Designed miniproteins, single chains, continued (4). Designs and how they scored, part 14

Each design is a single chain, and the fold is of that chain. pLDDT is the mean over its residues in the fold that is shown.

## One batch from the design tools (miniprotein)

Design m12459
Fold by ESMFold2-Fast:
Structure m12459 (fold): chain A 104 residues (1-104)
Amino acid sequence: SEAAKKAIEKAEETIKLVKETEAKSKYEQEVLDSIISFMEEVIEEVRTRTIPAKEAVSVQTGLTIAMMGLIMDAERLGYPEVKKAIEETKKAVEEWIKAQEEKA
């Protein structure tokens, strides 16, 4: 679906941007690595999973909480472009979840 393609595209853009970001410390590198790992999991979920309508709210809530945490980390570390990319990925994933709900 178009929503799935967009979600994968935004997650891949986030991974690329994070890989181009130079960490100032080992701690910051661990945070950036965690963002990459989470985005890779998002890509896998979007590629392999059809979310049942009854589970869409629970999945959306979990993803929202996780992505809000990453947004806050990117803001705290001073990576506004990474923050924006995560926000755009979150929006695309939420649109993909809604598209799965409408098919039920």
Scores: mean pLDDT 80

Design m12460
Fold by ESMFold2-Fast:
Structure m12460 (fold): chain A 73 residues (1-73)
Amino acid sequence: AEITREILRLRREMQEAIEKGDFEKARSLADKIRELVEEAQKRYKKLTPEEQKKFEEDSVRIVREEVERARAA
């Protein structure tokens, strides 16, 4: 769940860096996002079906919160 929030935060920061023309920062953020996505996928495969369901529920909630924040900004 927390890893989903971190990925969304970094994606927003990457978009802001691109808008400001800071492509070096955007590239660094994109690399970090890729690493976190790979780690999340590896951890997800190690979870029980019950833990996976809870993770998905928490992730959907986090995504919705971050999308609303991005729209408000």
Scores: mean pLDDT 76

Design m12461
Fold by ESMFold2-Fast:
Structure m12461 (fold): chain A 91 residues (1-91)
Amino acid sequence: MKVAIVSTNEEAAEEAAKELEEKGHEVVEKLVLDDSKSGEEVLEELKKFAKEAKEKGAEKIVFTDGSTALTSEQSQEFADLAKSLGLKVEG
């Protein structure tokens, strides 16, 4: 399965990529979030990333860190966008 990775840490993103590749997945894109950004800025970056990942054939987005700076409403908005793109979200 083609997957994209979101992390708050570059090392965590690299470790997740290795684990997913060992399971037979192809990592097509990685995003490392900047913890200095607001939840609104993070949401917009995630939306852009999801669209780019879909264009690269991703079927799933994996969050290596389940904690985000997003509110429940922002998390739902991202989930709705991902669903509209046919992307599954994990983490």
Scores: mean pLDDT 79

Design m12462
Fold by ESMFold2-Fast:
Structure m12462 (fold): chain A 78 residues (1-78)
Amino acid sequence: MDKEIVLKALAVLLPEVEKALAALPEEVEIHPGGLKALEEAKERYKELTEEDIEELIEKLKKLGLEKALEEVKKALEE
């Protein structure tokens, strides 16, 4: 698994995650750590390691963004 694949996954994922967050109903509970991880990923996505991506996936899972998580896993495995 290559940093380039990771960067491509983040380039696709981050806009979709932003759309998902904007579309969330007010009743959805979002874990603060998940939001922080996404914010940090947006700032440092080009510098992220494989471990950082795995942590980002966990944070996205806590946000309830299953579709975004699936796309990241798909991009990382291809």
Scores: mean pLDDT 56

Design m12463
Fold by ESMFold2-Fast:
Structure m12463 (fold): chain A 68 residues (1-68)
Amino acid sequence: SMTAAEEAARALAEAEAAGDEARKRQAVSGLGMLGTSPGARERALALAREYGASEEALQAADKEATKA
């Protein structure tokens, strides 16, 4: 859902800001799971970008989404 995507995107941005690698990896995985369909993936990545996630983190999340 969009709400779950927002939570995952926010968690990713927060983890990056805090420098928490473990939390960042968990957030990337969660966001990837929400983006298993093309439309859901695009929306989840757009939300993460809006919340300030780095391009590197966005690429990692996109990779997880296409793998799932």
Scores: mean pLDDT 73

Design m12464
Fold by ESMFold2-Fast:
Structure m12464 (fold): chain A 92 residues (1-92)
Amino acid sequence: KAPLPTPLVYVVSSVEEVKKAEEDIEKLLEELKKNHPDQSISVEILVVSDDPEVLKEAQRLREKVEKWIKENSSPDEHLFASLRQVPRERVV
């Protein structure tokens, strides 16, 4: 069966959470490259903060992940990263 993209969503509300997400993403990408070379992956970073410093750090992380994917992925790997900002989480 063909490998399906694994959507991973990282919700961040502080610079510290962005740093933690960065460490988790880097570890996951290295593991996938070593153990699952044909595995597709998608990473989404959701910024739940109005703080411009948090958004700036999240944008830096997205660019770092995209650069890593570009430099380390093969043409047969479907890897991508996205960033989305949400002004506030709507509690139901």
Scores: mean pLDDT 67

Design m12465
Fold by ESMFold2-Fast:
Structure m12465 (fold): chain A 72 residues (1-72)
Amino acid sequence: PKFTPEQAAEIVARAVGAGGGPEELAAGLGRAMSDFGRGGQPSPEQALAALGAVLDGDLEAAARILGEGATT
């Protein structure tokens, strides 16, 4: 499963808006991914990596990282 760069940015924005630490960010990402029709169980490490990629403006890297955390 893959996300577009635009979907990755939106997913991360929704997860960050909920607040909390890396565990809460990972849970928020999983919920936001489900809103785009793809369930996910990202690790806290994947969640931080995806956030870092979005903050760097590397939306393609963010989409790749979130795709790795997506369940089939």
Scores: mean pLDDT 76

Design m12466
Fold by ESMFold2-Fast:
Formats: C-alpha cells, structure tokens, sequence
Structure m12466 (fold): chain A 66 residues (1-66)
C-alpha cells in the first residue's frame, strides 16, 4: 500500500540518519537506527501501522521531526 511504502521510506531515512549521527556521538543514534530497521521490516511485511509507530520512535530518539 502507499502507506506501507511511505513508512518504508521514512524508516530507511531514520536508519540512515541514525547511522550517520553515530559518528558524531549522538546518544539517540543507535536507537534511531534500530527502530528504523524495525520500521522497514514492518513496512515490507505490509504492517503500515507498526511501521509508522517504529518510525515515530526512531525520530524521537534522533531528535528529528517525523
């Protein structure tokens, strides 16, 4: 679905941001990366609701808007 595709893109973005920020000592970067991965996995399985929840958690830990 379009919702799952959107959640997949957002999850990937959060994962990439978490990985990039880890090099700068950001304390939320590892959690952002992990939740981004969970969001991608949920989205690939068609669970858009779970994917969006994981994206929100990832963005909160990264200090970024969702």
Amino acid sequence: SAEAERALRRGRGAREAGEALAGNGNTGSQKGYEYGLKAEEAARRGDAEAAERYVDLAMQHLGLPG
Scores: mean pLDDT 74

Design m12467
Fold by ESMFold2-Fast:
Structure m12467 (fold): chain A 88 residues (1-88)
Amino acid sequence: SVLEELNKLLLEGLAAARAGDEERAEEVLERMEELMREMAEKNPEEAKLILEILRSFLQMRLWVTEDPREREFLERAIEIIDEILEEI
């Protein structure tokens, strides 16, 4: 499912960010944005609920992380979600 792919990308992106692999982290963010926008186009109401839940999880992780690279990745992921939510 798209949700399973999004979760796998999130874990991959966090791992890349922690490793300092900026190129891989960027690729993951781009793919996450593509999937989130695809969800929003297919079902805006369902996408809004899923993205609001995901945003809450990312925000919670942002509060507890001590890794500045993970922080940057999470802040960028939240920014993408916020941009899409403004369009729904």
Scores: mean pLDDT 88

Design m12468
Fold by ESMFold2-Fast:
Order: structure tokens, then sequence, then C-alpha cells
Structure m12468 (fold): chain A 62 residues (1-62)
């Protein structure tokens, strides 16, 4: 599952948002909830690599 792989990779880069990423994994079948979570995380300064992976996840959910 590409979504699960990306979430785990972001979790390694930004462990401070681990709980939010785990919540997205729990609700990965709810596209709207995951997209909302991605938008919230993109508002945080998590670093460029984590931002890029979050953007990739958003594209996968289109």
Amino acid sequence: DELERLLEEIKKLAPEVEAELENMLKHKDNKTAVLSGIRELLELDLGEEARRLLEEMAELLK
C-alpha cells in the first residue's frame, strides 16, 4: 500500500506528528479525512522532504 508506505516514511522524518500520521493510517479508507489531515500537516514547518511526501500523498488521493 503506497499510502501506508508514505505515511511511515513521513513518520520517520517528522516523529513530532506521529499520532496524526497514525490516525490517517487508521482512517486510510476515508479519502476526505486523510486529505484534511494532509492539509493540516502542510501548514506545519516539518521540513522540505516531509512536505514533498505529503504533497505526493495528496496527489495519490485525487
Scores: mean pLDDT 78

Design m12469
Fold by ESMFold2-Fast:
Structure m12469 (fold): chain A 94 residues (1-94)
Amino acid sequence: MPDLRAQLSEEGRKALDKFIEAVHQMAAAMSRGDKEKAEEYLKKGKEYADNAIKHSTAPEAVKAVFYRAQATVYELLGDKEKADELYRKAAELG
């Protein structure tokens, strides 16, 4: 498959970059025990993910990446069932 970034508009690529940054910031907040900041970054990450999907010519491929990223977030939060569901959804799309 071509590179995922090549399937996104300029706005979609910026949204994807912001989503990745939000996931990193959420992980950093979790490592410090700052649950409020972790939840704030998770909400921002979801908004960026939704925007990247809207600006993609291959929304299924973008959704697969975001499901895997969300699954990692839920694993870090201790929600294994939700994480497993999201990994399964990602696998079905890719």
Scores: mean pLDDT 72

Design m12470
Fold by ESMFold2-Fast:
Structure m12470 (fold): chain A 78 residues (1-78)
Amino acid sequence: MEAREEARRVAHEARRLAEEAEKLGDKELAEKAQDLADVVRGALSSSPEDVRRTTRLAQEAVRGLRKELERLKKEKEA
């Protein structure tokens, strides 16, 4: 139950990052974030153990994508 909720939150965050990257014109970053959201969403139908594993890996990936998005925002402002 809890792992599934966390996975949905991570998928939602990845989707938001994809939308922001798309608005900034970075199609590659947007696709990367959308792929992450799709992977996490796909895992929701798996065992609770697989959901937990995928969620952990996705949380690390979301952190990286967020840093890339912040860098992109600074580049667009400069």
Scores: mean pLDDT 80

Design m12471
Fold by ESMFold2-Fast:
Structure m12471 (fold): chain A 107 residues (1-107)
Amino acid sequence: MKEEAEAMLEGAKAGVEAAPKDSPSYKLFKEAVELLEEYLKTGDKKKLSEAASKITAALLQAVADGDSETVYAFMLTYRTKLGVENAEELAKKSGEGAKEFAEKYMD
């Protein structure tokens, strides 16, 4: 779980950099960064679940807004940190990447 949380943190930071500062995705990724930093400090699994929810919402909102660059930035960074082969090609499938993340962390 720590490796997953570290990958999510780096991905969320990339999302903050890519997202327009006035977008819902920017705010959601910033909230996810704070939650992940708290989880890595405390081990509170509720913070990890909240962060995953915020990232899922940020990705789905970016897809809805046609912001493929923000989805790409998160998915590329996240998958690369997890050692996923073809991370770049998978990240370019923005809608599919958002769905895969949601399916993994939403009930």
Scores: mean pLDDT 77

Design m12472
Fold by ESMFold2-Fast:
Structure m12472 (fold): chain A 81 residues (1-81)
Amino acid sequence: MVKEVEENLLFPNAREVSAEEIKELVADKSVKAESGVLANNPFTVSPEDRHLLDEDLDGTWVLVTEKGEIYVRKDGKFVPA
């Protein structure tokens, strides 16, 4: 099974957040809330999909809500994946 340690290896600053946490981040305007369906979610636990992130060297953040909504850091901002 894939451990959390492996996720930290690929995304040193990646962490899981609750739906409540993401709502607060969206309200801060730092995270752009976009209505849309990720019919084919590009950001999975598979390492191949994780390269779709902006390859930030200062730490890429991946926020996953309990509902399965994903926000990623892109160009220094959090946007829906």
Scores: mean pLDDT 40

Design m12473
Fold by ESMFold2-Fast:
Structure m12473 (fold): chain A 98 residues (1-98)
Amino acid sequence: MKKVLVIAVHDGSPAAVLKAIELIQNNPNPTFGLVLDARWSPEEIREKVREAIKKFKPDEAIIVHDDSPRAREAARVAREVLEEEGVEVAGEIVVPAA
């Protein structure tokens, strides 16, 4: 089975985190969660993603983020790190901020 990292990027709304929890609970593969605050610097986001990759050694990742400009930018930074580290981005899910 593939190991999956679900990354939830939030800009103060719980929507992305709640969607990530749903994905983790319903995934038949071993699945790990990472929560990123879109208000963090790009350097902090990159370090948190690298730390999760090193700890969990995922084969695939799913990125869940709010439809805010800041959350989209943080998700883009997270995707770049995943691609640099050879982790396949299996999906990206955009949720409306509630």
Scores: mean pLDDT 85

Design m12474
Fold by ESMFold2-Fast:
Structure m12474 (fold): chain A 93 residues (1-93)
Amino acid sequence: MTRVTREGMSETGAPPSQEAIDKAQRQLEKAIATGQPVSLQFENATEEDRRMAESMARVLLQSGATRVHIGVAHDDKSGSTVFAYRLEFLVPR
């Protein structure tokens, strides 16, 4: 997994899209309501899904989420083909 920290995101990257902001806010509300870690799997291992995961990770970090991680899921058949991106985070108490 690639660990995304607030410090690592402060100096680089375009601002997140409104779609990414809306999706990140929805997941934050879910995490707050359940008090559980959130794990999201994106449908395909596309550059669009990767950019969405990175944009959502930035919004989550700016909103105070902790332990934000972007992972990759590999195809079980080959063990080498990335088929999905996964975004995981925690909300502090």
Scores: mean pLDDT 66

Design m12475
Fold by ESMFold2-Fast:
Structure m12475 (fold): chain A 120 residues (1-120)
Amino acid sequence: MMEELRERMSPRQVALSRMVALLIEGAHPSELLAFLRDLEARGDFDTAQELRDILSNEKIQLEILLMHIETTLLERGVPREEIQQVLDEAEESIDKAIRIVAELDGVPEEEIRKNLEELK
């Protein structure tokens, strides 16, 4: 059953596609970090490092936070107009996006910042 899928995709392509799926689903930075750590625990350090190089980019980190904010508010049934106002505030700076994510999750801003730093 898994034989044909194994022949069609390299482990690197599988890891990249899973990372893209997590990003599209609005995964929290801690979930992205857990995925990278799982790759490293399996000995796939090269793939993990390539993903870290992508995720260390500040514009990409901002987009990760914006996607997480949007998906979280959509799941909570917040009206689209209110979501857009929150996204407009968050996109002004990465520090504002970090604050909004921390507030949504009920955690300190330092926890979100640590997760983003550990993605590097």
Scores: mean pLDDT 83

Design m12476
Fold by ESMFold2-Fast:
Structure m12476 (fold): chain A 68 residues (1-68)
Amino acid sequence: SMEEELGERAARALQLIKEDGKKGAEMLREVAEEVMKAFPIFKTLSQAGSYAVQLGYERLAAEKAAAA
């Protein structure tokens, strides 16, 4: 689904923030822009960014559970 694709991209961006905060933040901003385009309910990049972070952590949690 679109949410799964965006969540995977957000998960990679969140991982990249730990290695390179600026580059990771830029990737996350791009995911937030796609979230805002895909879901008209999000009126600002800040709202879309919060949702992108949520999807990213949900994806990371699912990957961790699958690896355990």
Scores: mean pLDDT 85

Design m12477
Fold by ESMFold2-Fast:
Structure m12477 (fold): chain A 55 residues (1-55)
Amino acid sequence: GLIATLLAEKGLTTPEDRAAVEDTANTLATAFSVPPSQGIIQLAVDIVVLDRSAK
């Protein structure tokens, strides 16, 4: 799926990384009152990657 592909491109392959993206995407979708689209999923991946890079 899209999440798995984007995460693999960034080197994030753990179940917790996928869960973090799913949680972030759901949070963004709720905050913007929109369904989780490809753009929202891409933004969620970018946020998780940035968070992991900061640690």
Scores: mean pLDDT 75

Design m12478
Fold by ESMFold2-Fast:
Structure m12478 (fold): chain A 117 residues (1-117)
Amino acid sequence: MIPKESPEEVKRAAELLKSKDIPVQVAAVLRLSMSGDKEVTIERLKELLNSKNPLTRSSAVIALYGTGDIEVTVEALEIASNDKDESVRKTAKEIAEKLAKQYPEYEEKLKEIAEKA
């Protein structure tokens, strides 16, 4: 039984996004991906893929992966594999390699993304 996320837990995660510590911002983005409204969370994370900060972009990729939505995750990995920042591309590669082992239907596409990154 998955506990219902309280509105206060979502608010706390949003407040952490205002932190000066990038690891805290990453944790907040990951926590938002676990919120009860998956569709709203996915749309917000897609916006973060266009952030000027490469750490925010890589965090958004990790959080989209955390939602468990393979189609959305593959889309985000394809975007991130073409990113200008090496750390964002490395994040995309690592996730693509992990997912290729879990989703045979997407293995060939995920391997292509990993090699491109």
Scores: mean pLDDT 70

Design m12479
Fold by ESMFold2-Fast:
Structure m12479 (fold): chain A 65 residues (1-65)
Amino acid sequence: EKIDEIIEWAKKEKNPTLYYVALLIKKFGVSEEEIKRDAEIVKKLSKKTPFQKAIIELYEKLKEL
């Protein structure tokens, strides 16, 4: 699954926020379409939390796979 590759990538990058966000997405079965929608909403925000930035990074990585 694409999400498993993202989990392994996040471990290599030593990004704990991205790693936990990817684990939660896998656990709850969040679709690529839902991730895309959330990433597009977050991109419009003037200030972003680490969690929100992780959603954007995760979606960009999913597009590469």
Scores: mean pLDDT 80

Design m12480
Fold by ESMFold2-Fast:
Structure m12480 (fold): chain A 79 residues (1-79)
Amino acid sequence: SAMEEMQLEILKGEVDAFRAMAEELAKREGLPPEEAARLIKELLEKMKEGIEKNAPKFGVSKEVVEEVLKYIDELIKEI
């Protein structure tokens, strides 16, 4: 549905923005690449937990939640 497509786009956009912010913070702190990667992965895992817990409370369908969680898992694999 158009609502589910919009919710998916918004949530993926929020994940992308959060990842970019986490990467920028790691660079500003001068973290070594391996330590930066570990921290960013940890923060993405926490975001994944938060979305799984909270998105359904705001009427996001299980299917949309599952697609966002898969997206986060793919981002973690790239780091």
Scores: mean pLDDT 86

Design m12481
Fold by ESMFold2-Fast:
Structure m12481 (fold): chain A 63 residues (1-63)
Amino acid sequence: MQTPEQGLEAARRLLEKARAIDSPEAREVAVQTLEDMIRYAKRKGYPEEFIAELERLLEEARS
């Protein structure tokens, strides 16, 4: 993840692909990847609004 904006786009595309595939494996990969992105964003001190958006995508991935 190079920038917050690029990270959000990557996360959104990942979730869209997982939903399109509609498989437990794809959903699990999306959840794990989003959790890693959130951890990385927090560690890098990304803006709170960016982290909140990633957390919302994670909730959607779990649903």
Scores: mean pLDDT 78

Design m12482
Fold by ESMFold2-Fast:
Structure m12482 (fold): chain A 98 residues (1-98)
Amino acid sequence: PDPRRVRRVFTLRSDDPEQIYQIVIEALLDEAGNFVEVRVLVRNGAWETLREALAPGLSREDFEELVELAEELAERSTAEDAFALFDEVVERARALAA
Protein backbone atom coordinates (compact mmCIF):
# COMPACT_ATOMS: atom_id res chain seq x y z
CA PRO A 1 0.00 0.00 0.00
CA ASP A 2 1.00 3.64 -0.58
CA PRO A 3 2.48 4.99 2.71
CA ARG A 4 0.27 8.10 2.33
CA ARG A 5 -2.89 5.95 2.50
CA VAL A 6 -4.84 5.57 5.73
CA ARG A 7 -7.11 2.52 5.85
CA ARG A 8 -9.67 1.36 8.43
CA VAL A 9 -11.20 -2.11 8.14
CA PHE A 10 -14.32 -3.31 9.99
CA THR A 11 -15.16 -7.02 9.74
CA LEU A 12 -18.84 -7.89 10.14
CA ARG A 13 -20.03 -10.91 12.10
CA SER A 14 -21.26 -13.85 10.00
CA ASP A 15 -22.42 -17.41 10.70
CA ASP A 16 -20.91 -18.35 7.30
CA PRO A 17 -17.10 -18.75 7.57
CA GLU A 18 -16.80 -17.98 3.82
CA GLN A 19 -18.48 -14.56 4.29
CA ILE A 20 -15.63 -12.30 5.44
CA TYR A 21 -17.58 -9.12 4.76
CA GLN A 22 -15.69 -5.95 5.53
CA ILE A 23 -16.43 -2.25 5.43
CA VAL A 24 -13.26 -0.43 4.41
CA ILE A 25 -12.66 3.31 4.70
CA GLU A 26 -9.53 4.46 2.89
CA ALA A 27 -8.16 7.98 2.53
CA LEU A 28 -5.33 9.47 0.52
CA LEU A 29 -3.19 12.09 2.30
CA ASP A 30 -1.46 15.02 0.61
CA GLU A 31 2.01 16.26 1.69
CA ALA A 32 0.39 18.57 4.28
CA GLY A 33 -1.52 15.64 5.90
CA ASN A 34 -4.96 16.60 4.54
CA PHE A 35 -7.29 13.89 3.24
CA VAL A 36 -7.82 14.69 -0.47
CA GLU A 37 -9.89 11.59 -1.29
CA VAL A 38 -12.02 9.16 0.74
CA ARG A 39 -13.04 5.73 -0.52
CA VAL A 40 -15.63 3.47 1.07
CA LEU A 41 -15.71 -0.20 0.09
CA VAL A 42 -17.59 -3.38 0.87
CA ARG A 43 -15.41 -6.41 0.26
CA ASN A 44 -15.48 -10.15 0.86
CA GLY A 45 -12.08 -10.74 2.40
CA ALA A 46 -9.01 -8.97 1.03
CA TRP A 47 -9.54 -10.04 -2.60
CA GLU A 48 -13.13 -9.29 -3.65
CA THR A 49 -14.57 -5.77 -3.83
CA LEU A 50 -18.39 -5.90 -3.90
CA ARG A 51 -19.04 -2.13 -3.83
CA GLU A 52 -16.93 1.03 -3.95
CA ALA A 53 -17.77 4.73 -3.68
CA LEU A 54 -15.69 7.90 -3.70
CA ALA A 55 -16.33 10.90 -1.46
CA PRO A 56 -14.60 14.30 -1.44
CA GLY A 57 -11.69 14.98 0.89
CA LEU A 58 -12.35 15.39 4.61
CA SER A 59 -10.66 17.18 7.49
CA ARG A 60 -8.89 14.93 9.99
CA GLU A 61 -11.72 15.59 12.51
CA ASP A 62 -14.46 14.65 10.00
CA PHE A 63 -12.52 11.54 8.91
CA GLU A 64 -12.26 10.43 12.56
CA GLU A 65 -16.02 11.04 13.02
CA LEU A 66 -16.73 8.89 9.93
CA VAL A 67 -14.48 6.10 11.26
CA GLU A 68 -16.22 6.19 14.67
CA LEU A 69 -19.64 5.92 12.97
CA ALA A 70 -18.49 2.94 10.88
CA GLU A 71 -17.05 1.22 13.99
CA GLU A 72 -20.31 1.69 15.97
CA LEU A 73 -22.44 0.42 13.07
CA ALA A 74 -20.15 -2.57 12.46
CA GLU A 75 -20.24 -3.58 16.17
CA ARG A 76 -24.03 -4.01 16.10
CA SER A 77 -24.35 -5.42 12.56
CA THR A 78 -23.85 -8.68 10.66
CA ALA A 79 -22.80 -9.60 7.10
CA GLU A 80 -26.50 -9.34 6.06
CA ASP A 81 -26.31 -5.59 6.87
CA ALA A 82 -23.13 -4.95 4.84
CA PHE A 83 -24.71 -3.06 1.92
CA ALA A 84 -27.02 -0.99 4.17
CA LEU A 85 -23.97 -0.01 6.28
CA PHE A 86 -22.05 0.88 3.12
CA ASP A 87 -24.86 3.19 1.97
CA GLU A 88 -25.06 4.86 5.43
CA VAL A 89 -21.27 5.38 5.68
CA VAL A 90 -21.12 6.78 2.10
CA GLU A 91 -24.04 9.16 2.84
CA ARG A 92 -22.29 10.39 6.01
CA ALA A 93 -18.94 10.85 4.21
CA ARG A 94 -20.59 12.96 1.50
CA ALA A 95 -22.57 14.97 4.08
CA LEU A 96 -19.38 15.71 6.08
CA ALA A 97 -17.64 16.85 2.86
CA ALA A 98 -20.49 19.22 1.95
Scores: mean pLDDT 81

Design m12483
Fold by ESMFold2-Fast:
Structure m12483 (fold): chain A 86 residues (1-86)
Amino acid sequence: MSISELVSKAVGYTLRAIGDLMDGDLEGARESARELIEIARQFIEKGEYELALQIARRAKEIAEKVGDKETAEEAEKLEEEAKKKL
């Protein structure tokens, strides 16, 4: 997947998570946070560390709002990995 396609997907999942949180759909928001984790990993694999850091932070915020401790901890690890490369 290209960088532009990953950016488009990240924007889409972020928007979906915001809408789901506003509607009280915590499961939908949690699924979006999980997808953002996978996108952040792909940015790290591609050397896009600044993008990976931004997307990992968004995933962590969403996961914390829905109470998904495991996903929030995965996002925090990706933030630290991206920071080491900057």
Scores: mean pLDDT 87

Design m12484
Fold by ESMFold2-Fast:
Structure m12484 (fold): chain A 81 residues (1-81)
Amino acid sequence: MIPKIVMPKLKTPPSDAEARTYGGTAVASFREYLLENPDASEEERKELIEQIVKAMEDAGFPKKYIEETREKMEEVAKELA
């Protein structure tokens, strides 16, 4: 079962530090999911990455941190393939 990762509601546009903290939390949660679900399909892994990226975009995170988070999650998925 794919966990639904929800980004915290921010009162103002996230700072550099906040964007990195939330991105790091998303990557850590994604890694934990893959370690607990090693039989997760490639489709399920991609869907979770897209869900997290979409949530960050909808929350107004700067594009550079969205891309950094995507890249790190894709790297984790490749390592645990």
Scores: mean pLDDT 73

Design m12485
Fold by ESMFold2-Fast:
Structure m12485 (fold): chain A 76 residues (1-76)
Amino acid sequence: SLDDLIAQTRAAIAQTEAHLEELRRQLAALRARAQATGSEEDRQAYVRAETLVLLTEIALNAERYLLERLEAKRAA
């Protein structure tokens, strides 16, 4: 049902938000490590983590947009 889909989308958003919070904490640690060591390997690990954070933020925005559209359909 539409209500089930809305509930599932809300649950997915909550999971993506929690995951993004953890990725941001990991990114902060990797940034500090790259700055401390100056190594290419640590810099590349930071860049990969930064890209993953960006992709996850895009996914979260898409999930939020989907929820908005589903709630609009329920209200109509």
Scores: mean pLDDT 91

Design m12486
Fold by ESMFold2-Fast:
Structure m12486 (fold): chain A 100 residues (1-100)
Amino acid sequence: SKKEEEELILKLALNLLGFLDPEGDGKIKTEELRKFLKVYFPEWSDEEIEEKLKEYDPDKDGYLDAESAVEFIVEYFKEVEGIEVSEELKKKLREAVEKM
């Protein structure tokens, strides 16, 4: 069902967020995202990963803000999984990141 699909997407996204912010302080490290992408998307080149990280951390301070983290997850589901993330789900993801 659509609702079951959204619950599965949310669970996967929350697991990803927790993996990227092991300290639970709302500060997602670009280095942790890089490690995650290399492990879970081995078909992506190092150059493709670095280009994406540049997009989400353009000032290269080593951290993603909540908005960039949500944008990454939404783009990942659309481009890699072929799954469209609803506006309601995007809002829930942002709230989850802000509470980390």
Scores: mean pLDDT 73

Design m12487
Fold by ESMFold2-Fast:
Structure m12487 (fold): chain A 107 residues (1-107)
Amino acid sequence: MESIKRDSEKRRDQDRKNVEKLAEEAEKYFEEGNTRKAAVKSTSALLLASESGIKDKSVGRVYLLNAEMMSQDPSTPKELVIQLAKRAAEIDPSLKERAQEIIKRAE
């Protein structure tokens, strides 16, 4: 059982590093104004996190980034932007202030 636990932990660590890398790439593309590439990288990060059961701070940052991107699209429902921002703050409480600013803009 201990060897199985070590192999599982190693896989989770690798997936966590991949999620972090995708989150960083998404944030970089968004800062560069490349919203399309940012969206692709953020979606990849959320899919990997979901499949791997990862709920680390990197996932919180990706949800916050999605909330920020979606808040800039007038066709996006306000409720979706608010849900994404709230989820980011739930995963990473250090993002609470930024999430609250997005929520106030959406309301």
Scores: mean pLDDT 81

Design m12488
Fold by ESMFold2-Fast:
Structure m12488 (fold): chain A 61 residues (1-61)
Amino acid sequence: MSLTEKLLELIREKAPREQVRAAARDLLNHYLALNGRTEPATDEQVDAVVRSFEVLVEWEK
C-alpha cells in the first residue's frame, strides 16, 4: 500500500489523530526527500496535509 493510500485509509476509518498525523508526516517527508530536502516536515506542514486529505475523503461521500 502506498503512503497516500495509507493516509486516506486512516482518515476514512477515523483513526486517532496521532496516527493520522504520523502517516501525513511520513508522506510529506518522503516527498521532501525526493526533492532533495534534508529538513524534516514541520507540524504546520503536516497539519496542512491532514486537512487537505480530510477534504478529499469528505468529498468522496
Scores: mean pLDDT 79

Design m12489
Fold by ESMFold2-Fast:
Structure m12489 (fold): chain A 82 residues (1-82)
Amino acid sequence: ALEATAAAIMARIQAAIEANPEVAAEFIKEVAELNAKSPFSEEELRARLVEFIGRLLGDPAEVAEIVAALDALEAAERAREA
């Protein structure tokens, strides 16, 4: 179920990237530029990723659903390791 959820999220993001490849290119440049100045913390990278998904999808409700699903996947992964 978790792998299927992750695959569905990735497929949705992939379709959105195909519709807006410029947004993906801009995000890659932003991450590279920031990392060249100072390495990102994991929290900073996550914040940038959420902003990227927001720009890519344009729907706050859909972004919130994806973020919630990613949080649930991370929590489940942590529980499996405990």
Scores: mean pLDDT 74

Design m12490
Fold by ESMFold2-Fast:
Order: structure tokens, then C-alpha cells, then sequence
Structure m12490 (fold): chain A 87 residues (1-87)
């Protein structure tokens, strides 16, 4: 119980950090893809830092996105989030 509560608090903190990064990225680029952002939040919730979560999402989407237009949107979204995460 206590272990689960601690893990949930840490997960919530990482997700909040990613949400702030997504908000900053969207302020600079409103076209940031919601699906890409959701995947980054998923990896943050799973134990990754903001930067690790962005790179984990990048690796997965590179393998599964086959449409060039969707891949271009994903890459642009990830780049916007990387820039926002550094500041």
C-alpha cells in the first residue's frame, strides 16, 4: 500500500513535469500532435524522466508510424518538446 502510494506520487510528479513541457511546446507550436504528447506522458508515468520519455516515444513512433505525413508531424512535435524541456 505505502509502496504503491509512493510510486503513484512519483508518477504524478513526472506527468506534471511533462504536461508543463507540452504546454510550453504548444505555446511555440500549436501543431504539436496530441497522440505524440499522450505517448510522452505515458512513458513519464511509467518511470522515465521528461527527456527519457520524449526519446522513448521517439523510438516507438519511428517503428510504428508508416505514413510519412504522420511521421513528419511526430518528429516536429518531439523536436518542439525537446526544445521546451531544455528551458
Amino acid sequence: SALFEEMMRESERRVREVEEVIARARARDPTVDPGTAALVKFFAAAGHSVEEAIEAAARINEKIIEDPAELERDLRSLEAMRAAARE
Scores: mean pLDDT 86

Design m12491
Fold by ESMFold2-Fast:
Structure m12491 (fold): chain A 70 residues (1-70)
Amino acid sequence: SLEEEIFKLLSQYLDPETARKLAKEIAEASKYMSPLMLQMYTTQKLIELGVDRETALKIAKEVAELAEKH
């Protein structure tokens, strides 16, 4: 599922509990957000969690690409 693939990606950068919660929120948001909006949303969430801007942008792009394939 999209949620599971996002969780695996986020688990490389975040603790399992935070990664699971964020993966669920992003998968839900993907149902009503465009790819660009989802990328911006994911980037802001990661920055709020203490991920640096460069890494957050990279992860958010990969998340948006995963959502487009589903």
Scores: mean pLDDT 88

Design m12492
Fold by ESMFold2-Fast:
Order: structure tokens, then C-alpha cells, then sequence
Structure m12492 (fold): chain A 80 residues (1-80)
């Protein structure tokens, strides 16, 4: 669990770093991703750290957030 929470924190930090450079529509998408990660972190902190199903769900959300961050970074590159 701890390893996944650290990875989630890193993705959150990177999204926040690019947020001011995004369009309002892209900011809304990024903020939704940040909200999802915060909700999952809160659930993980209250649950059994060895819960395999929760660990899988958290990992899936982290991967989704990483993929979204990649897309947002590429969109920003193309608009410059």
C-alpha cells in the first residue's frame, strides 16, 4: 500500500505543476483526476493495507492518472 500511495503523491505533484499552463477545460479534467486520487488515498488509509482488491483499484487509478497526465503534457506541447 505505502508504495502505491507514494506513486499517487508523485503523480499529484506533477499534475499540479502543469495545471497553471492548461486551458480551463484541461484544468477541469486534471482537477477531476486529482479529486479521484485524493478519494482513493483516503480510502486506502482507512482500509487494510494488505487488501489485494483495494491495492489493485488504487494501482488502476494511479495508472489512469499517469496516462491522463501524459495526454495533458502532450496537448500542452502541441499548443506551443
Amino acid sequence: MEKYLERADEVEKRIREILPKLSPEQQAVAEETLRTLRDMKEEAEKADPNDVDLNIRLMMHIIAAEAELFVLEKIEEKRK
Scores: mean pLDDT 75

